# Designed miniproteins, single chains, continued (4), part 62

Each design is a single chain, and the fold is of that chain. pLDDT is the mean over its residues in the fold that is shown.

## One batch from the design tools (miniprotein)

Design m14144
Fold by ESMFold2-Fast:
Structure m14144 (fold): chain A 105 residues (1-105)
Amino acid sequence: MKRISFGELLDILRATLSRDELITVLSTLFSLSRATARRILDLSRDEQEAWLEALALSMGVEVDRATRTVDLDSLVAVLRERAAMMADAETRALLDRALAALRAA
């Protein structure tokens, strides 16, 4: 089972998606306003990592708090399920691009 740190997750997402694409994915998948998603992306790295940890826990994803890592397969499965329920085809394509980059790391 492949684990990924929240820091590595942030680095891959920022390398794969533009700021506007990240805002679209976050606002759509988590029912956030675009203003709220933008504010999250303007937080410090440590605050963004803490937000991702809280988000993963809220979705029932297994998190190792000692290592600050998440199970990648569980995270991917939950994100795909949310995208199927909430996202249009364009937003799903953005998420699929991000998830492919996460699996390649």
Scores: mean pLDDT 82

Design m14145
Fold by ESMFold2-Fast:
Structure m14145 (fold): chain A 90 residues (1-90)
Amino acid sequence: MSPEERELLRLEIEAAMVLIEVAVLKLMAEKGKATIEELEEAIKRAREVKARIEAALPSMSPELQARAREEIAALDEAIKELEELIEKLK
């Protein structure tokens, strides 16, 4: 694999881990067991992974950029869902 593809794979793994955490927090929120602080920390982690993917975009081929943009879209959706949950818990 190219160095760029290896870096994207690392970022894809980190994104997958954040998305699993978001799914768990959504289930916990449905049971009244998620705190606003836990949701805010998950948003922070999602934003950090997104920023790292965005920073890597200029060094990637068009094919890898397409994959990276799919990960960015998934993280953006997760952030939006958590922000909506925070508003419901306030």
Scores: mean pLDDT 86

Design m14146
Fold by ESMFold2-Fast:
Structure m14146 (fold): chain A 88 residues (1-88)
Amino acid sequence: MKEEKLKEVREKLAEEVREVMEKAGMPQSVIDAIVDRILNNEPLSVDLQKALIEAVYKVAGISVDQETIDKLAEEAHAEQLAQAAAAA
């Protein structure tokens, strides 16, 4: 059924995120927290969004200031909350 396909998509996304964060040298506790939330279809906190954004830019070799990371993390968190509210 549709739910089994969504679970497979979440598992694949969690694996890709794990690889990016491991390559960026992020702490295992942070990686596990993000992966767990993705697998359980839970929104990432602002702090977890910051860690993910930092990892992506680090792997890409792009330098961004902390204010930009903070803003992107807040926007991503707000978008996830809005999507959850729209589904209710």
Scores: mean pLDDT 79

Design m14147
Fold by ESMFold2-Fast:
Structure m14147 (fold): chain A 74 residues (1-74)
Amino acid sequence: AEENIKLGEKYAEQGDFKKAADYFEKAVKENPTIQNLQKYSVVYWRAAQAGVEEMKTLLLESSDKLNELVKKAR
């Protein structure tokens, strides 16, 4: 989880939100905590803030995935 969080943060800083989301998703799967879910959701908001159509598509994909993970997290 720790390794995946660091990689997710690195890619988010580089503006690669798709890679960042993938690493944060792995962190949530390994340890479904509120903190890890918050990290994943922040990538959504950063993608939306960029305002590019490709970023909106990523936001929608991540939203569906986050809802699935939340249902499995207590």
Scores: mean pLDDT 68

Design m14148
Fold by ESMFold2-Fast:
Structure m14148 (fold): chain A 85 residues (1-85)
Amino acid sequence: SRERLQEALDLAKAVYAAAADPEAFEAALAAMLGTPVAADAETFLQLGLVAGELRDVLRYAAGSADPRVAAVARASLALLDAIER
């Protein structure tokens, strides 16, 4: 159900938010893995980690003097935002 996918996404977002603090990150990850939606949440977490690294490159490229590069980077950021929602 969409509600279950939303729960998985919210758990993945909580783990991302904790990533700056190793103790908080470990606690959030352990809490996520103890839920019935753990597999979906782990998939969102993995996709978001990959997308996070790609987002920094895309944010930089969105400021490109080449309008084609800037347009593709902005469209890609919008697509990643839609996938993470």
Scores: mean pLDDT 68

Design m14149
Fold by ESMFold2-Fast:
Structure m14149 (fold): chain A 58 residues (1-58)
Amino acid sequence: DELEKKLQLSKIMRELADELDVLMSDIERAIEILGREKLLSMKPEEQYEAIRAKLLEM
């Protein structure tokens, strides 16, 4: 379900914002760089790791 995938990504975004004390705009930028479509094809754990790694690189 596309909606379930989007909700899961949104949950990961909120968790990362809280954990790393970063702005949602920074997370959105990281997702744009990584590719939203690519992220939605990944498992939740992979999405978390990819976005986190990109945020730490930025």
Scores: mean pLDDT 82

Design m14150
Fold by ESMFold2-Fast:
Structure m14150 (fold): chain A 74 residues (1-74)
Amino acid sequence: MKSAEKVKEIGKLINELRELARKLQSLGRRDEAVALMQEAMDKIREALKNGDLDKAIEVLKEFVERARELVAQA
């Protein structure tokens, strides 16, 4: 129930991060987009390996915010 809601939130945040990474690539910032996605996925994998869905959500929110800032700077 609550864990199912957290899994849905993780899916939403991953999709948002992927959308922002694609936007960065379209702006010519491909290397930054690739590095951001790799760092985010590595940290998420560690959190999920430990069963820590809350940490995975926190990590995703931090990287989504960072990606939004990079997009705003072009």
Scores: mean pLDDT 83

Design m14151
Fold by ESMFold2-Fast:
Structure m14151 (fold): chain A 69 residues (1-69)
Amino acid sequence: MVEQVLEVGDHSRVTAEEIVAAFPGAELVVEEGPDRPVVRVRIRLEGASLADDQQRWVAAQQRVLERTG
């Protein structure tokens, strides 16, 4: 089981519903930093092999970035 965090920048128009619907187990997290809020997406990956988890992570990261960037 591997948990990854994808940071989409300081200011984005990412909707939690869209990301969660696309990736089961994904969470949209908005953290207040000392300067300004940072929007991040946490995606959980679970597989029997590291190669499988890496493949899924790369695919998920690309898709989320295309939607949020």
Scores: mean pLDDT 55

Design m14152
Fold by ESMFold2-Fast:
Structure m14152 (fold): chain A 66 residues (1-66)
Amino acid sequence: DLDRLERAGQALTQMLEHVDRALRLSGPERSQALQEALNHAQQVGEHLGRPELGRELEETIRRRVG
């Protein structure tokens, strides 16, 4: 479904933007950007009907960023 793929792509873009912000920030602002990235990682998995992919993206973000 192209609409579902488009929503997943938008969530992925937002995830990457918040990862980039988290890497450049510190303190509470970094924590907020990290949480936003994790929320969008979950949305990628949901839109693709693959919650395990969402979890893998979250684990990767936590390992690399937080």
Scores: mean pLDDT 86

Design m14153
Fold by ESMFold2-Fast:
Structure m14153 (fold): chain A 88 residues (1-88)
Amino acid sequence: DEEKFKKLVELLDEMEEIALKEGRVELAIEVGTLKTLAIMMYKSGTPFEEIKEKVVKGLEEIFKEYGSTLSPEAREKFLKVIEEIKKL
C-alpha cells in the first residue's frame, strides 16, 4: 500500500545518507538507482510485495559488492535497514 511504499523510500533514503556520510559515492549511486527502479515499479502499478522482493534482492547484491568497503558501524546500519524493509 501507499504507506508501506513511503516507508520503503524513507529507508532507501537512509541507506543513501549512510553511504554519503561514509564517502562512498558509488554505493550512494547504486542505492539511488534501486530507489528510482522501485518508484517506477510503483507508478506502473506493480504490487508492493513484488517491489519489496526486488529491492531486498538488489540491496543484498549491493551489500555483496560494497559491504567490505564500509566501516563495521555502517555495515551494521546497512544490514539493519535491509531487515526493516523485509518487515514492511
Scores: mean pLDDT 85

Design m14154
Fold by ESMFold2-Fast:
Structure m14154 (fold): chain A 89 residues (1-89)
Amino acid sequence: SARREELIAKIRELAGGEETLAAIEEHLTVEQLEVLVRLGEGEPVDKEALRALFEELLKIHEEYARKQGGEAEVAATRAAIVADFEAFL
């Protein structure tokens, strides 16, 4: 449970400022938002649903990173999110 809480906190940290958080809220489906809320509350979530959520968050973060620092920032963002997901598995 502690690892799941750490992961969601890292996702929020990797999301960056309010603009990235707004993009997450705008682009995630109700089902994906429910998975994110369940993670935040420490509730059990399906690994397949979690993978789909991470893939969608990766796209959102890459778009934000590209606007901020171009392709170098995109590469760094991708590496960080993928590493966090792999560490969770």
Scores: mean pLDDT 66

Design m14155
Fold by ESMFold2-Fast:
Structure m14155 (fold): chain A 86 residues (1-86)
Amino acid sequence: MKAGDRVEIKFINGDVVKGVLLTDVTKVGDEFEVRVTETLSGSFKPGDIVKGTVKKILDENTYIIDATVIKTDGSEEKVRGTLTKL
């Protein structure tokens, strides 16, 4: 995936967001950032930043991630999920 790609993140808690990838991501262990643009379910908001690492590549469009959501109020939440290129 490349910076500027539209992505969906489905978190293991059932929260789902859409966003824009801010970093190029090519391999397991790469750090990534996503800016949330849309909330499909849950409490994360547009403007929140998802920062994390790629734990597994399932295919070219689907990555397993560990991350922290940095909320616009400055609070942080540790999350796991699936990052999918749209």
Scores: mean pLDDT 87

Design m14156
Fold by ESMFold2-Fast:
Formats: structure tokens, sequence, C-alpha cells
Structure m14156 (fold): chain A 99 residues (1-99)
């Protein structure tokens, strides 16, 4: 459980970095960057939940992935959007199993 959460957090951080770089290169509107800031906050909350041993870490990972998916949609990046959606689905499945 903890190892799985740590892996998904690392994947979320990687997707966030890629989305941020893409948004900067495309000179994306402020709304896209606001979604990426929301994702960063959710990743931080996931790490705090994980430190407490809370399954809510998976819920926050799913929220971060949802923010990144929305940003990817605005960027027109289908691959990034797909990867974010898959991360969200995996995080939600693990959250359900942890309950």
Amino acid sequence: LREEAEELIREAEELLREARERARELEAPVGTFMLLIAAEIHIERAREALERGSPRAFEYIAEAAEDIEAAAELLGDEELRRRARELRERARELYERAL
C-alpha cells in the first residue's frame, strides 16, 4: 500500500513536470497553469496523507491526476491526457481496495 502510493506520487510528479513544460512551451493561458498549481497542491496533500499512513493519499493522487488530465486537454496533448486518466483510475482502484 505505502509502496504503491509512493510509486503513483512519483508518476504524478513526472506528469506534472511534463505538463508544466508543455504549457510553458505553448504559452498556455493562465487557466492551464492554475490547474497545474492545483495538481501540485494535491500531490503535496497526498504526500502528507501517506506520511500519516492514510489511504486518502490515493484520493489526493486521483485529484492531482484529474487536474493534470484537464490541463492536458487544454494543451491538446492526447498522450499526457491518457496517462493522467490511467493514473487517476489506478489511484481510485487502490483507494477502494484500501477501504
Scores: mean pLDDT 88

Design m14157
Fold by ESMFold2-Fast:
Structure m14157 (fold): chain A 60 residues (1-60)
Amino acid sequence: ELEKAKKKIQELADKYADTGNLEYLKKIIELLKKLKNESEYSDQFEALIERLEEVIKEKE
């Protein structure tokens, strides 16, 4: 499951890099929130979520 989630996150990140559309960052955040509930790396995912949410806030 982590492998599939990583691939999907990478796909969304690539789409964001190509388009600049914040919707892809929001989808990444949703996936990371799901992963943090099921992972020993929850602190790392939490930090990444906060960083991405800050990027979205700056571009509102």
Scores: mean pLDDT 76

Design m14158
Fold by ESMFold2-Fast:
Structure m14158 (fold): chain A 68 residues (1-68)
Amino acid sequence: MNMMNGLALREKLLELGMSRENATAAGQVAADYNVPYEKIDEVAEAVKDAKSVDEARELTRKTIEELK
């Protein structure tokens, strides 16, 4: 779990205009899946258009797994 990188993803998604609820959900998943710092921008671009908490969670998980 990487809480700092999860928070960095959340902040990036908020800057990109994602809702607080969706950005927080994506950040929590990113922390749980140990997102690498250098991949945060790439994950944010993949997830930024998610329209629900469930979509944000699934897209974040899938994107991180694909980057491994």
Scores: mean pLDDT 84

Design m14159
Fold by ESMFold2-Fast:
Structure m14159 (fold): chain A 74 residues (1-74)
Amino acid sequence: SMKDKLLEELKKKGKELLELMKKKNVPQSTIDRVKKGIETVLEELEKIEDEEEAKRFHAWATALIDHEIKKLEA
């Protein structure tokens, strides 16, 4: 389904952020907190029944993760 694809893409993006944090030697306590945040965002996306709302939420969450990745690469 479209939602399954959005969930998979967001999960992969979150994993990319967590792997980058490990490479940059971010404290494990911070990584654990971010992992919990990603899990919460995935749970919220799963609850959205409207396809267009799910797409907007996915785009917003992806942009937030991309922003964090850019901050770590700077």
Scores: mean pLDDT 88

Design m14160
Fold by ESMFold2-Fast:
Structure m14160 (fold): chain A 87 residues (1-87)
Amino acid sequence: MSDVQKKVSEAVGLVIRGIGHLLDGDTAAAAEDFGRAAELYLDVGRKTKSKDDYKLAIRYARRAEALGHPRGRELIRRAEEELKKVE
């Protein structure tokens, strides 16, 4: 519970930072922030077994991929594969 709440808070902070970087034109920093947020939501999904947490991981991994994150596509694949196991 405490660890999950801490990771969610960190992921939300990274999403807000990523949006800020996009507004400043720093696409690379935004990609990194969204990629890190996706990894945190994936870890949260693994602990909670919540479909919503896996869907958030997919959402931010897709944003990271669109912004050129080199691991974005792999993060999407992992989150989708793990979501399928919960269904």
Scores: mean pLDDT 87

Design m14161
Fold by ESMFold2-Fast:
Structure m14161 (fold): chain A 108 residues (1-108)
Amino acid sequence: MLAPDQLVRLPPELTAMMKSVGMPEVMTVHELELALGQILRDYATSVRVELLAQGKEVEVVDPLDQELRFEGEVAKRLQALAGTDSNVFTVNEIYDLVARAMVPVPAP
């Protein structure tokens, strides 16, 4: 595992996606984990709210095991990183994919 203060760069496939949400290309591991954790929690909460609004039953699962569905460019990039055709990923799977894709960089 990389140190929390280690600077990392995301691969080109993820850089454009992360930039679209206001994240820099180079950040510490700790900053990346906090930002991803918040984005994924917000998305999981949004999915639950939408399911409840539709009158569907919501299964109570561990937040890290929450399945998230992606479409378009984001789905294609995650599929490329995971080597899969699935557009459904758990929060934990996304953390693992990003961790594998991170590249350590020297301090500027």
Scores: mean pLDDT 67

Design m14162
Fold by ESMFold2-Fast:
Structure m14162 (fold): chain A 87 residues (1-87)
Amino acid sequence: HMVERTVLVPLPADPELREAALAAIRAAVAAAGAEVVSEEEVGEPYVDEAGHELVLVRVTLRAPTEEQLQRAELLMQEAVRRAIEAA
């Protein structure tokens, strides 16, 4: 049985930076032995407390085990943090 989880992640509102961030997320998730099932932009762009222009993306992850899924989430969160810092 496969394990799935949906996570909302903030990514740069800039299309080029967001595309790079999504590519990094897919690579990180794949490195953990998981896959990105879907990516969906949710709502309107907003500005965070640090002044970054962001958009929420709903990402659904799938993995054979809970451990792989948890590792994929950690690597994804690191990629998200790096992407926001680049914005």
Scores: mean pLDDT 85

Design m14163
Fold by ESMFold2-Fast:
Structure m14163 (fold): chain A 81 residues (1-81)
Amino acid sequence: MSDEFIESIVKVSAKQVASLKDLETQRQALISTAANLLSLGASREKVKKAVKEIAKMAGLELSDEEAEEIVREAERYLQEG
């Protein structure tokens, strides 16, 4: 997967997350974006970086531990759906 494609997804997702009004819906949007990137073959490390960048652009404070949990939930989402 190209870095240019990931950057495009980050920009679109950041606008979507920023438009959401509650933290839980914002978190679910981050999980969905992470799941989509994983399904398209992005490495776990690249997905974690993308999630942190989306959160930062959307004005959200996201710890390394919270970003790791979002990626774990995205992996679980792909296995169950």
Scores: mean pLDDT 79

Design m14164
Fold by ESMFold2-Fast:
Structure m14164 (fold): chain A 71 residues (1-71)
Amino acid sequence: GMENIKKALEIAKENGFVLEAKVLELAIEKGITDLEEIRALAFEYVFKETGNETLALMVGETVVLLIEEAK
């Protein structure tokens, strides 16, 4: 739920995961809690910012992992 996403954001900030933290902030702002929607949001945001598809996929996977570990 949203509380796990907020915990994941705190972990991302504490560890300096800048792109992951920004994706989690956007998910919270938009009220998105579905992991696949968050993965898609991560891809769109990171690809727009960096132009790097591999990095966009990796950030999406990391964000999902952070949310699942926050449970």
Scores: mean pLDDT 87

Design m14165
Fold by ESMFold2-Fast:
Structure m14165 (fold): chain A 121 residues (1-121)
Amino acid sequence: DLKSKAEMLRLIAKSAREAAETLREAAEQIRRYRDQGDAQGALDTARAAMEKMRSLESAPVSNRLSGRLSRAIREAQRLIDQGDTAEGLETLYRGAREALEWAEELYKEYEEKAEKLEEQL
């Protein structure tokens, strides 16, 4: 029914908002570690953010964002292990920023969809 669908859309929006808040903080922390050349600090920050993405109530949001961060972490680690620390850190920061942008856009989209559907309740 419309009520159950509105509740599902609200759950997606809530998860996306929580993800955006976490990813904004993580991206800023990764930027600071990148500027310091601290690869371990940046990787640990990204892994902590990925675990928070895995704990989100909306499974589609959780799976997509944790998958994006997992790929960025894996590629960054590969580059760092090869001695390309600056490129690895930039890859990690870009991955966190792209995940943040996706979460912010998802929140806007599903907030609007939920509001429009709730007008019919």
Scores: mean pLDDT 90

Design m14166
Fold by ESMFold2-Fast:
Structure m14166 (fold): chain A 73 residues (1-73)
Amino acid sequence: MVYVGMGSLRTSDKAGVGPISGTPVLPLEEIDDEVVREAVRAIIEVSSVEPTASEEEMIELYREAFERVREEL
């Protein structure tokens, strides 16, 4: 499917930046492990908040998301 002039924004917690983020594609239903499934959700959240984050920033975001998943378990 082709999309032109989309919101490019991840439309997540952070607003104010409009570059294309690229939504991650991973069917959560195929993940039977609850821990892995929640971890994937956290990763999806992180990847949709920052369109152009440096590697170090992404690592920190992933760590926080990872801890959130741990907490919910």
Scores: mean pLDDT 51

Design m14167
Fold by ESMFold2-Fast:
Structure m14167 (fold): chain A 92 residues (1-92)
Amino acid sequence: MEKEIEESIERYLEHVDKATQQELEDMKKKTKEIIETELKKARDMLKKGTISKEEVEAVEKQIELLKRLMENLKDRETLRELLLLQRELEEK
């Protein structure tokens, strides 16, 4: 699993290495859309009583981490962390 995740991230980083500044901005826009979708989903589930307060707090924490990583998107390490968190949010 770790090896498959690492290979997936390397493919994304290889794409980013060839990316223009425009493609990096598109990536940031995509991240914002994911954040808004996950927030709406968490709020809807909270209203239905299908998730706990702790689960909502966990989602909010992951979103806050994504926002901080986007703000510091200047190096490959930060980008790698951002891509990992995006995948974790999407797979839930």
Scores: mean pLDDT 64

Design m14168
Fold by ESMFold2-Fast:
Structure m14168 (fold): chain A 85 residues (1-85)
Amino acid sequence: SSHVEEALRALGEAHRLAVEAGAPEEILQALKRAAHYLTAGDLEAAIAELERARELVEAAPLPEDKRRQILGALDRAIAHARAAL
């Protein structure tokens, strides 16, 4: 669906921003699992991994501007994944 495509685009942006910000590997792994579940059509599992990544980003020692950008992209990915349910 178009919502799955939008979720994958937002997730890709979150991943790029997280890599550039030097985010912990655990965040990058959660994003990779979310992408796998989105492409497999397991929306419930994808949303769980995206929400886990969001919690990890909020707790991570990142610059506030970078944290805000990553959270914005994650919130868009979660919204589109939920709309695809």
Scores: mean pLDDT 91

Design m14169
Fold by ESMFold2-Fast:
Structure m14169 (fold): chain A 76 residues (1-76)
Amino acid sequence: SDLVEQLAKYLATLPKEVLEELRKIVEKDKSKLIEALRKLTNIPESVLEELEKLPIEDIIEAFNKALESHGLEKVE
């Protein structure tokens, strides 16, 4: 999905500290990723609503690509 690729690219631009905070939340519960993005990033609500329609595994794959770009461990 183009939206998944755009998400991965956007998340890779975030400061490492923000990705570490997101990772702590997602490591406990993957279903919390969209809620955490809403709280900790400036992603528009319309984009978050489109992301919520996608399979969670696709969103986690995009997130893991961003974590890897910062040398952070992937969520399993």
Scores: mean pLDDT 85

Design m14170
Fold by ESMFold2-Fast:
Structure m14170 (fold): chain A 79 residues (1-79)
Amino acid sequence: SSADIEADALARIDQLIADVRAGKMSLDQAKAQIDQIIADTVARLRAAGVPDREIGLRYTKLAMYGLGQLTDAALAQRR
């Protein structure tokens, strides 16, 4: 289902942010990987026959979630 595809993407984003917070991955690396996860998720939704309107809603949710997680991680990062 489209919800399962979204849940997979959210779990992958959560794992990347955990790696950033653990010092195992840079913010730039995490951003690039999140962008790729979102692109792959959009492609999976299209392949599954999900309507463009619903894909747009899922994309917005994932993009906002990813931005929020990266922003929080960046604010926690000390110079």
Scores: mean pLDDT 87

Design m14171
Fold by ESMFold2-Fast:
Structure m14171 (fold): chain A 80 residues (1-80)
Amino acid sequence: MKEEVLKVLDETDINDIDAVVEAVRALFEKHYPDKPDLVDMFVRAVRTVLLYAKERGLSKEQLKEMVEKVVDTFEAELAA
């Protein structure tokens, strides 16, 4: 799942926050169709990171590192 999310960031304009968020939501709904609250929490976290990166002028690589940490956190919660 993490690699699919990072691919969305590579293929999507990161300044189009709504497009990135919609693509990420679709990926999470596909992998976790029985956990809508978790999907909503994750999508909100990704949107927050995208907004932060845009405001701070972070590179795409720095944004990818931040999103990877968010994915790792949610996958750890699912494994627990």
Scores: mean pLDDT 79

Design m14172
Fold by ESMFold2-Fast:
Structure m14172 (fold): chain A 57 residues (1-57)
Amino acid sequence: NNDKVTQQSQNLMGKINDLTSQGKKAKANGDNKTYNKLNDEVNNLKKELSNLNHKDS
């Protein structure tokens, strides 16, 4: 059994990984608009993950 915070942290990490993979593909295909958008989302998710980890170690 895991805390909701732990589950949420793992979900955020999964999303970051997925969006990072999509971003690499977009960059390889020359889709700079999609790459920039995905990079912004990854940065936002990283902030959320950092905030969760800051509250409970």
Scores: mean pLDDT 78

Design m14173
Fold by ESMFold2-Fast:
Structure m14173 (fold): chain A 88 residues (1-88)
Amino acid sequence: SQIQQHLEGIRKLVDQGLSGEELRTMVTVAELGLKESGKMNPKIQEVLDQLRKLADEAEKRGAPEGDDETRTELSRLIGDLIQEALRQ
């Protein structure tokens, strides 16, 4: 599925150079924005929960700090994931 492909892409970026703390912060910001705009639904909540699980796994692994390019790409992939979840 498109959602699973984006989740795997995010996992690879996190494994390559983003801290789980950074991913968790981005997920929290996205969740707050979706709740504020009234766009939150159960499918989006499930996706956000899976992203938090990836963040926890990255923190346990001790991933190095990411750069601005990695953060920008991660933000884009999270946005794409949310848009796919909104369509379902």
Scores: mean pLDDT 71

Design m14174
Fold by ESMFold2-Fast:
Formats: C-alpha cells, sequence, structure tokens
Structure m14174 (fold): chain A 100 residues (1-100)
C-alpha cells in the first residue's frame, strides 16, 4: 500500500547516512569543479523529490524528515566530495521510483 513512499524514504535515508559516514571519515574541501557538480546534483535531487512528493501521499512528518535528510546530504557532500557518487546513485534511484 505504501511501497513507493517507503522506497522513496528509504533511498533518501540510506544516501544521507552513507554521505555522512564518508564526511565523518574523509572530510576535505571540495574543488570549484566538485562544488559545481554537487550543486547540479542537488538541484536534480530537489527536482526529482518535488515530483515524487506531488505523486506520493506523504504525511507532514515524512515531508519534514525528507527535508532534514536532504539538508544533511548536501552539507555532507560539501564536506566530502567523495560523496558525489552517492548523490549520483540517489538521482538514478529516484528516477527509477518515478518511472515505476
Amino acid sequence: MKEKAEEFLKVIEEATKKAEDIAKQNPRTPTQEERLRIKKLFEEILDLVGQLVAEVDLTPEEREKIAEYLKKLFDAALQAPEAIPVMEELVKRLREILES
């Protein structure tokens, strides 16, 4: 019944946790090129999340939780550009959920 909503929340949570773990273990300042890539990926993630939120019936609590995870994900990526592949995988997973 909530399979799409559960998968959506799970992939965001898993990506955020993985990015935070990377930032905790291997923090470094991103290059200008890496900052631009992080910004572009975050803009793509926000667009995909906006589309999924419009399509999936989420509680106010679930929407707030998503916003918190996305903020943590972006902050983590800006502290560790090694999290860029995590953001790329999240974009791919969010697109797959939208297409399902």
Scores: mean pLDDT 84

Design m14175
Fold by ESMFold2-Fast:
Structure m14175 (fold): chain A 97 residues (1-97)
Amino acid sequence: SALERVRAILDEALEKLKKELNPSDQVIKEFRRIADEALARLEAGEDPETVVRRFFGKAVDILEKHLTDEQRDKAVRILGETARRILEVLREHRAAQ
């Protein structure tokens, strides 16, 4: 399903953040919590662009509070790529329906 592909993309993003930034377990847990919230909102039929924008904003806020400047640059790049991939999956799913 599209939601399964989005979940996989979010899991890949968490692994990249963990590998490239080595953040605290608390940061990873907070990121997973907002990812689960975004998935639940998409499953409920909320507008995908609104859900992704909200997720990105919350993710940046979490990372800004806990990361160095160098880590923030890498995190923003990973999050931007993640948002792009999620939107592509959701657009493809809508086109197929």
Scores: mean pLDDT 79

Design m14176
Fold by ESMFold2-Fast:
Structure m14176 (fold): chain A 72 residues (1-72)
Amino acid sequence: SMEELLERQKELAKHYALQKAKELGKEVEEVEVLERGDEVVAIVKLKDGSYLVVTLKGTELKVELLKEKPEI
């Protein structure tokens, strides 16, 4: 059940990241989803060279648009 919950959190983070890229009118080049302690992070490389980072911790969502790839 915990592994199933984690997989759902990863899919949610990815979904939110892709939706945000679409809302911003930005084209997605690559998407990576990883676990970081008690949080899940979706890192989206955009075709303009910027990065969209979505962090999901439980029900808390953080969205960042960065000029460079985050170090995680």
Scores: mean pLDDT 83

Design m14177
Fold by ESMFold2-Fast:
Structure m14177 (fold): chain A 90 residues (1-90)
Amino acid sequence: LSLGGEGHLEAAKKAAEEALKNSTLKTEESWKKVEEAAKELGEVLTGGLAEIIRTYRDAPEEEVIKKLNDLLEEVAKRAAEAMAEAKALD
């Protein structure tokens, strides 16, 4: 499905990779926190995507896209919080 959601996921992944590349994190503890958060966010995203697809299977494509965007915003918020925590450990 070329719903644009794949583009949003790719953009989010690229943004995360750029944020890590430009990170000022210097300690092993900070990097472990980022790795832990990345794993948790991956599980939240995967589970959320499965639930949206299952729940909104018969819904219009527009509603599915809206729910996907809501999920991506929540993941982005949690990623920002995890990065702030990692920087506090650094």
Scores: mean pLDDT 70

Design m14178
Fold by ESMFold2-Fast:
Structure m14178 (fold): chain A 62 residues (1-62)
Amino acid sequence: RVEVRVTFEPGVDLEAVKKQIESIGGTAEVVGDSLLVTIPVSSVSKLYTIPGVKSVKGIRFL
């Protein structure tokens, strides 16, 4: 697993994105206007397919 910080374009529904991340085997915590995500390494590329994602920054490998 890997921990990443995901930032979004203004107006993105973070609750909807959190549920999308859960559907691909991850977990997410809302931190201000971003999500702190724990996800399988193989699923990191799927984060870039979510509409409104501005950046994905690796924090640590788990």
Scores: mean pLDDT 76

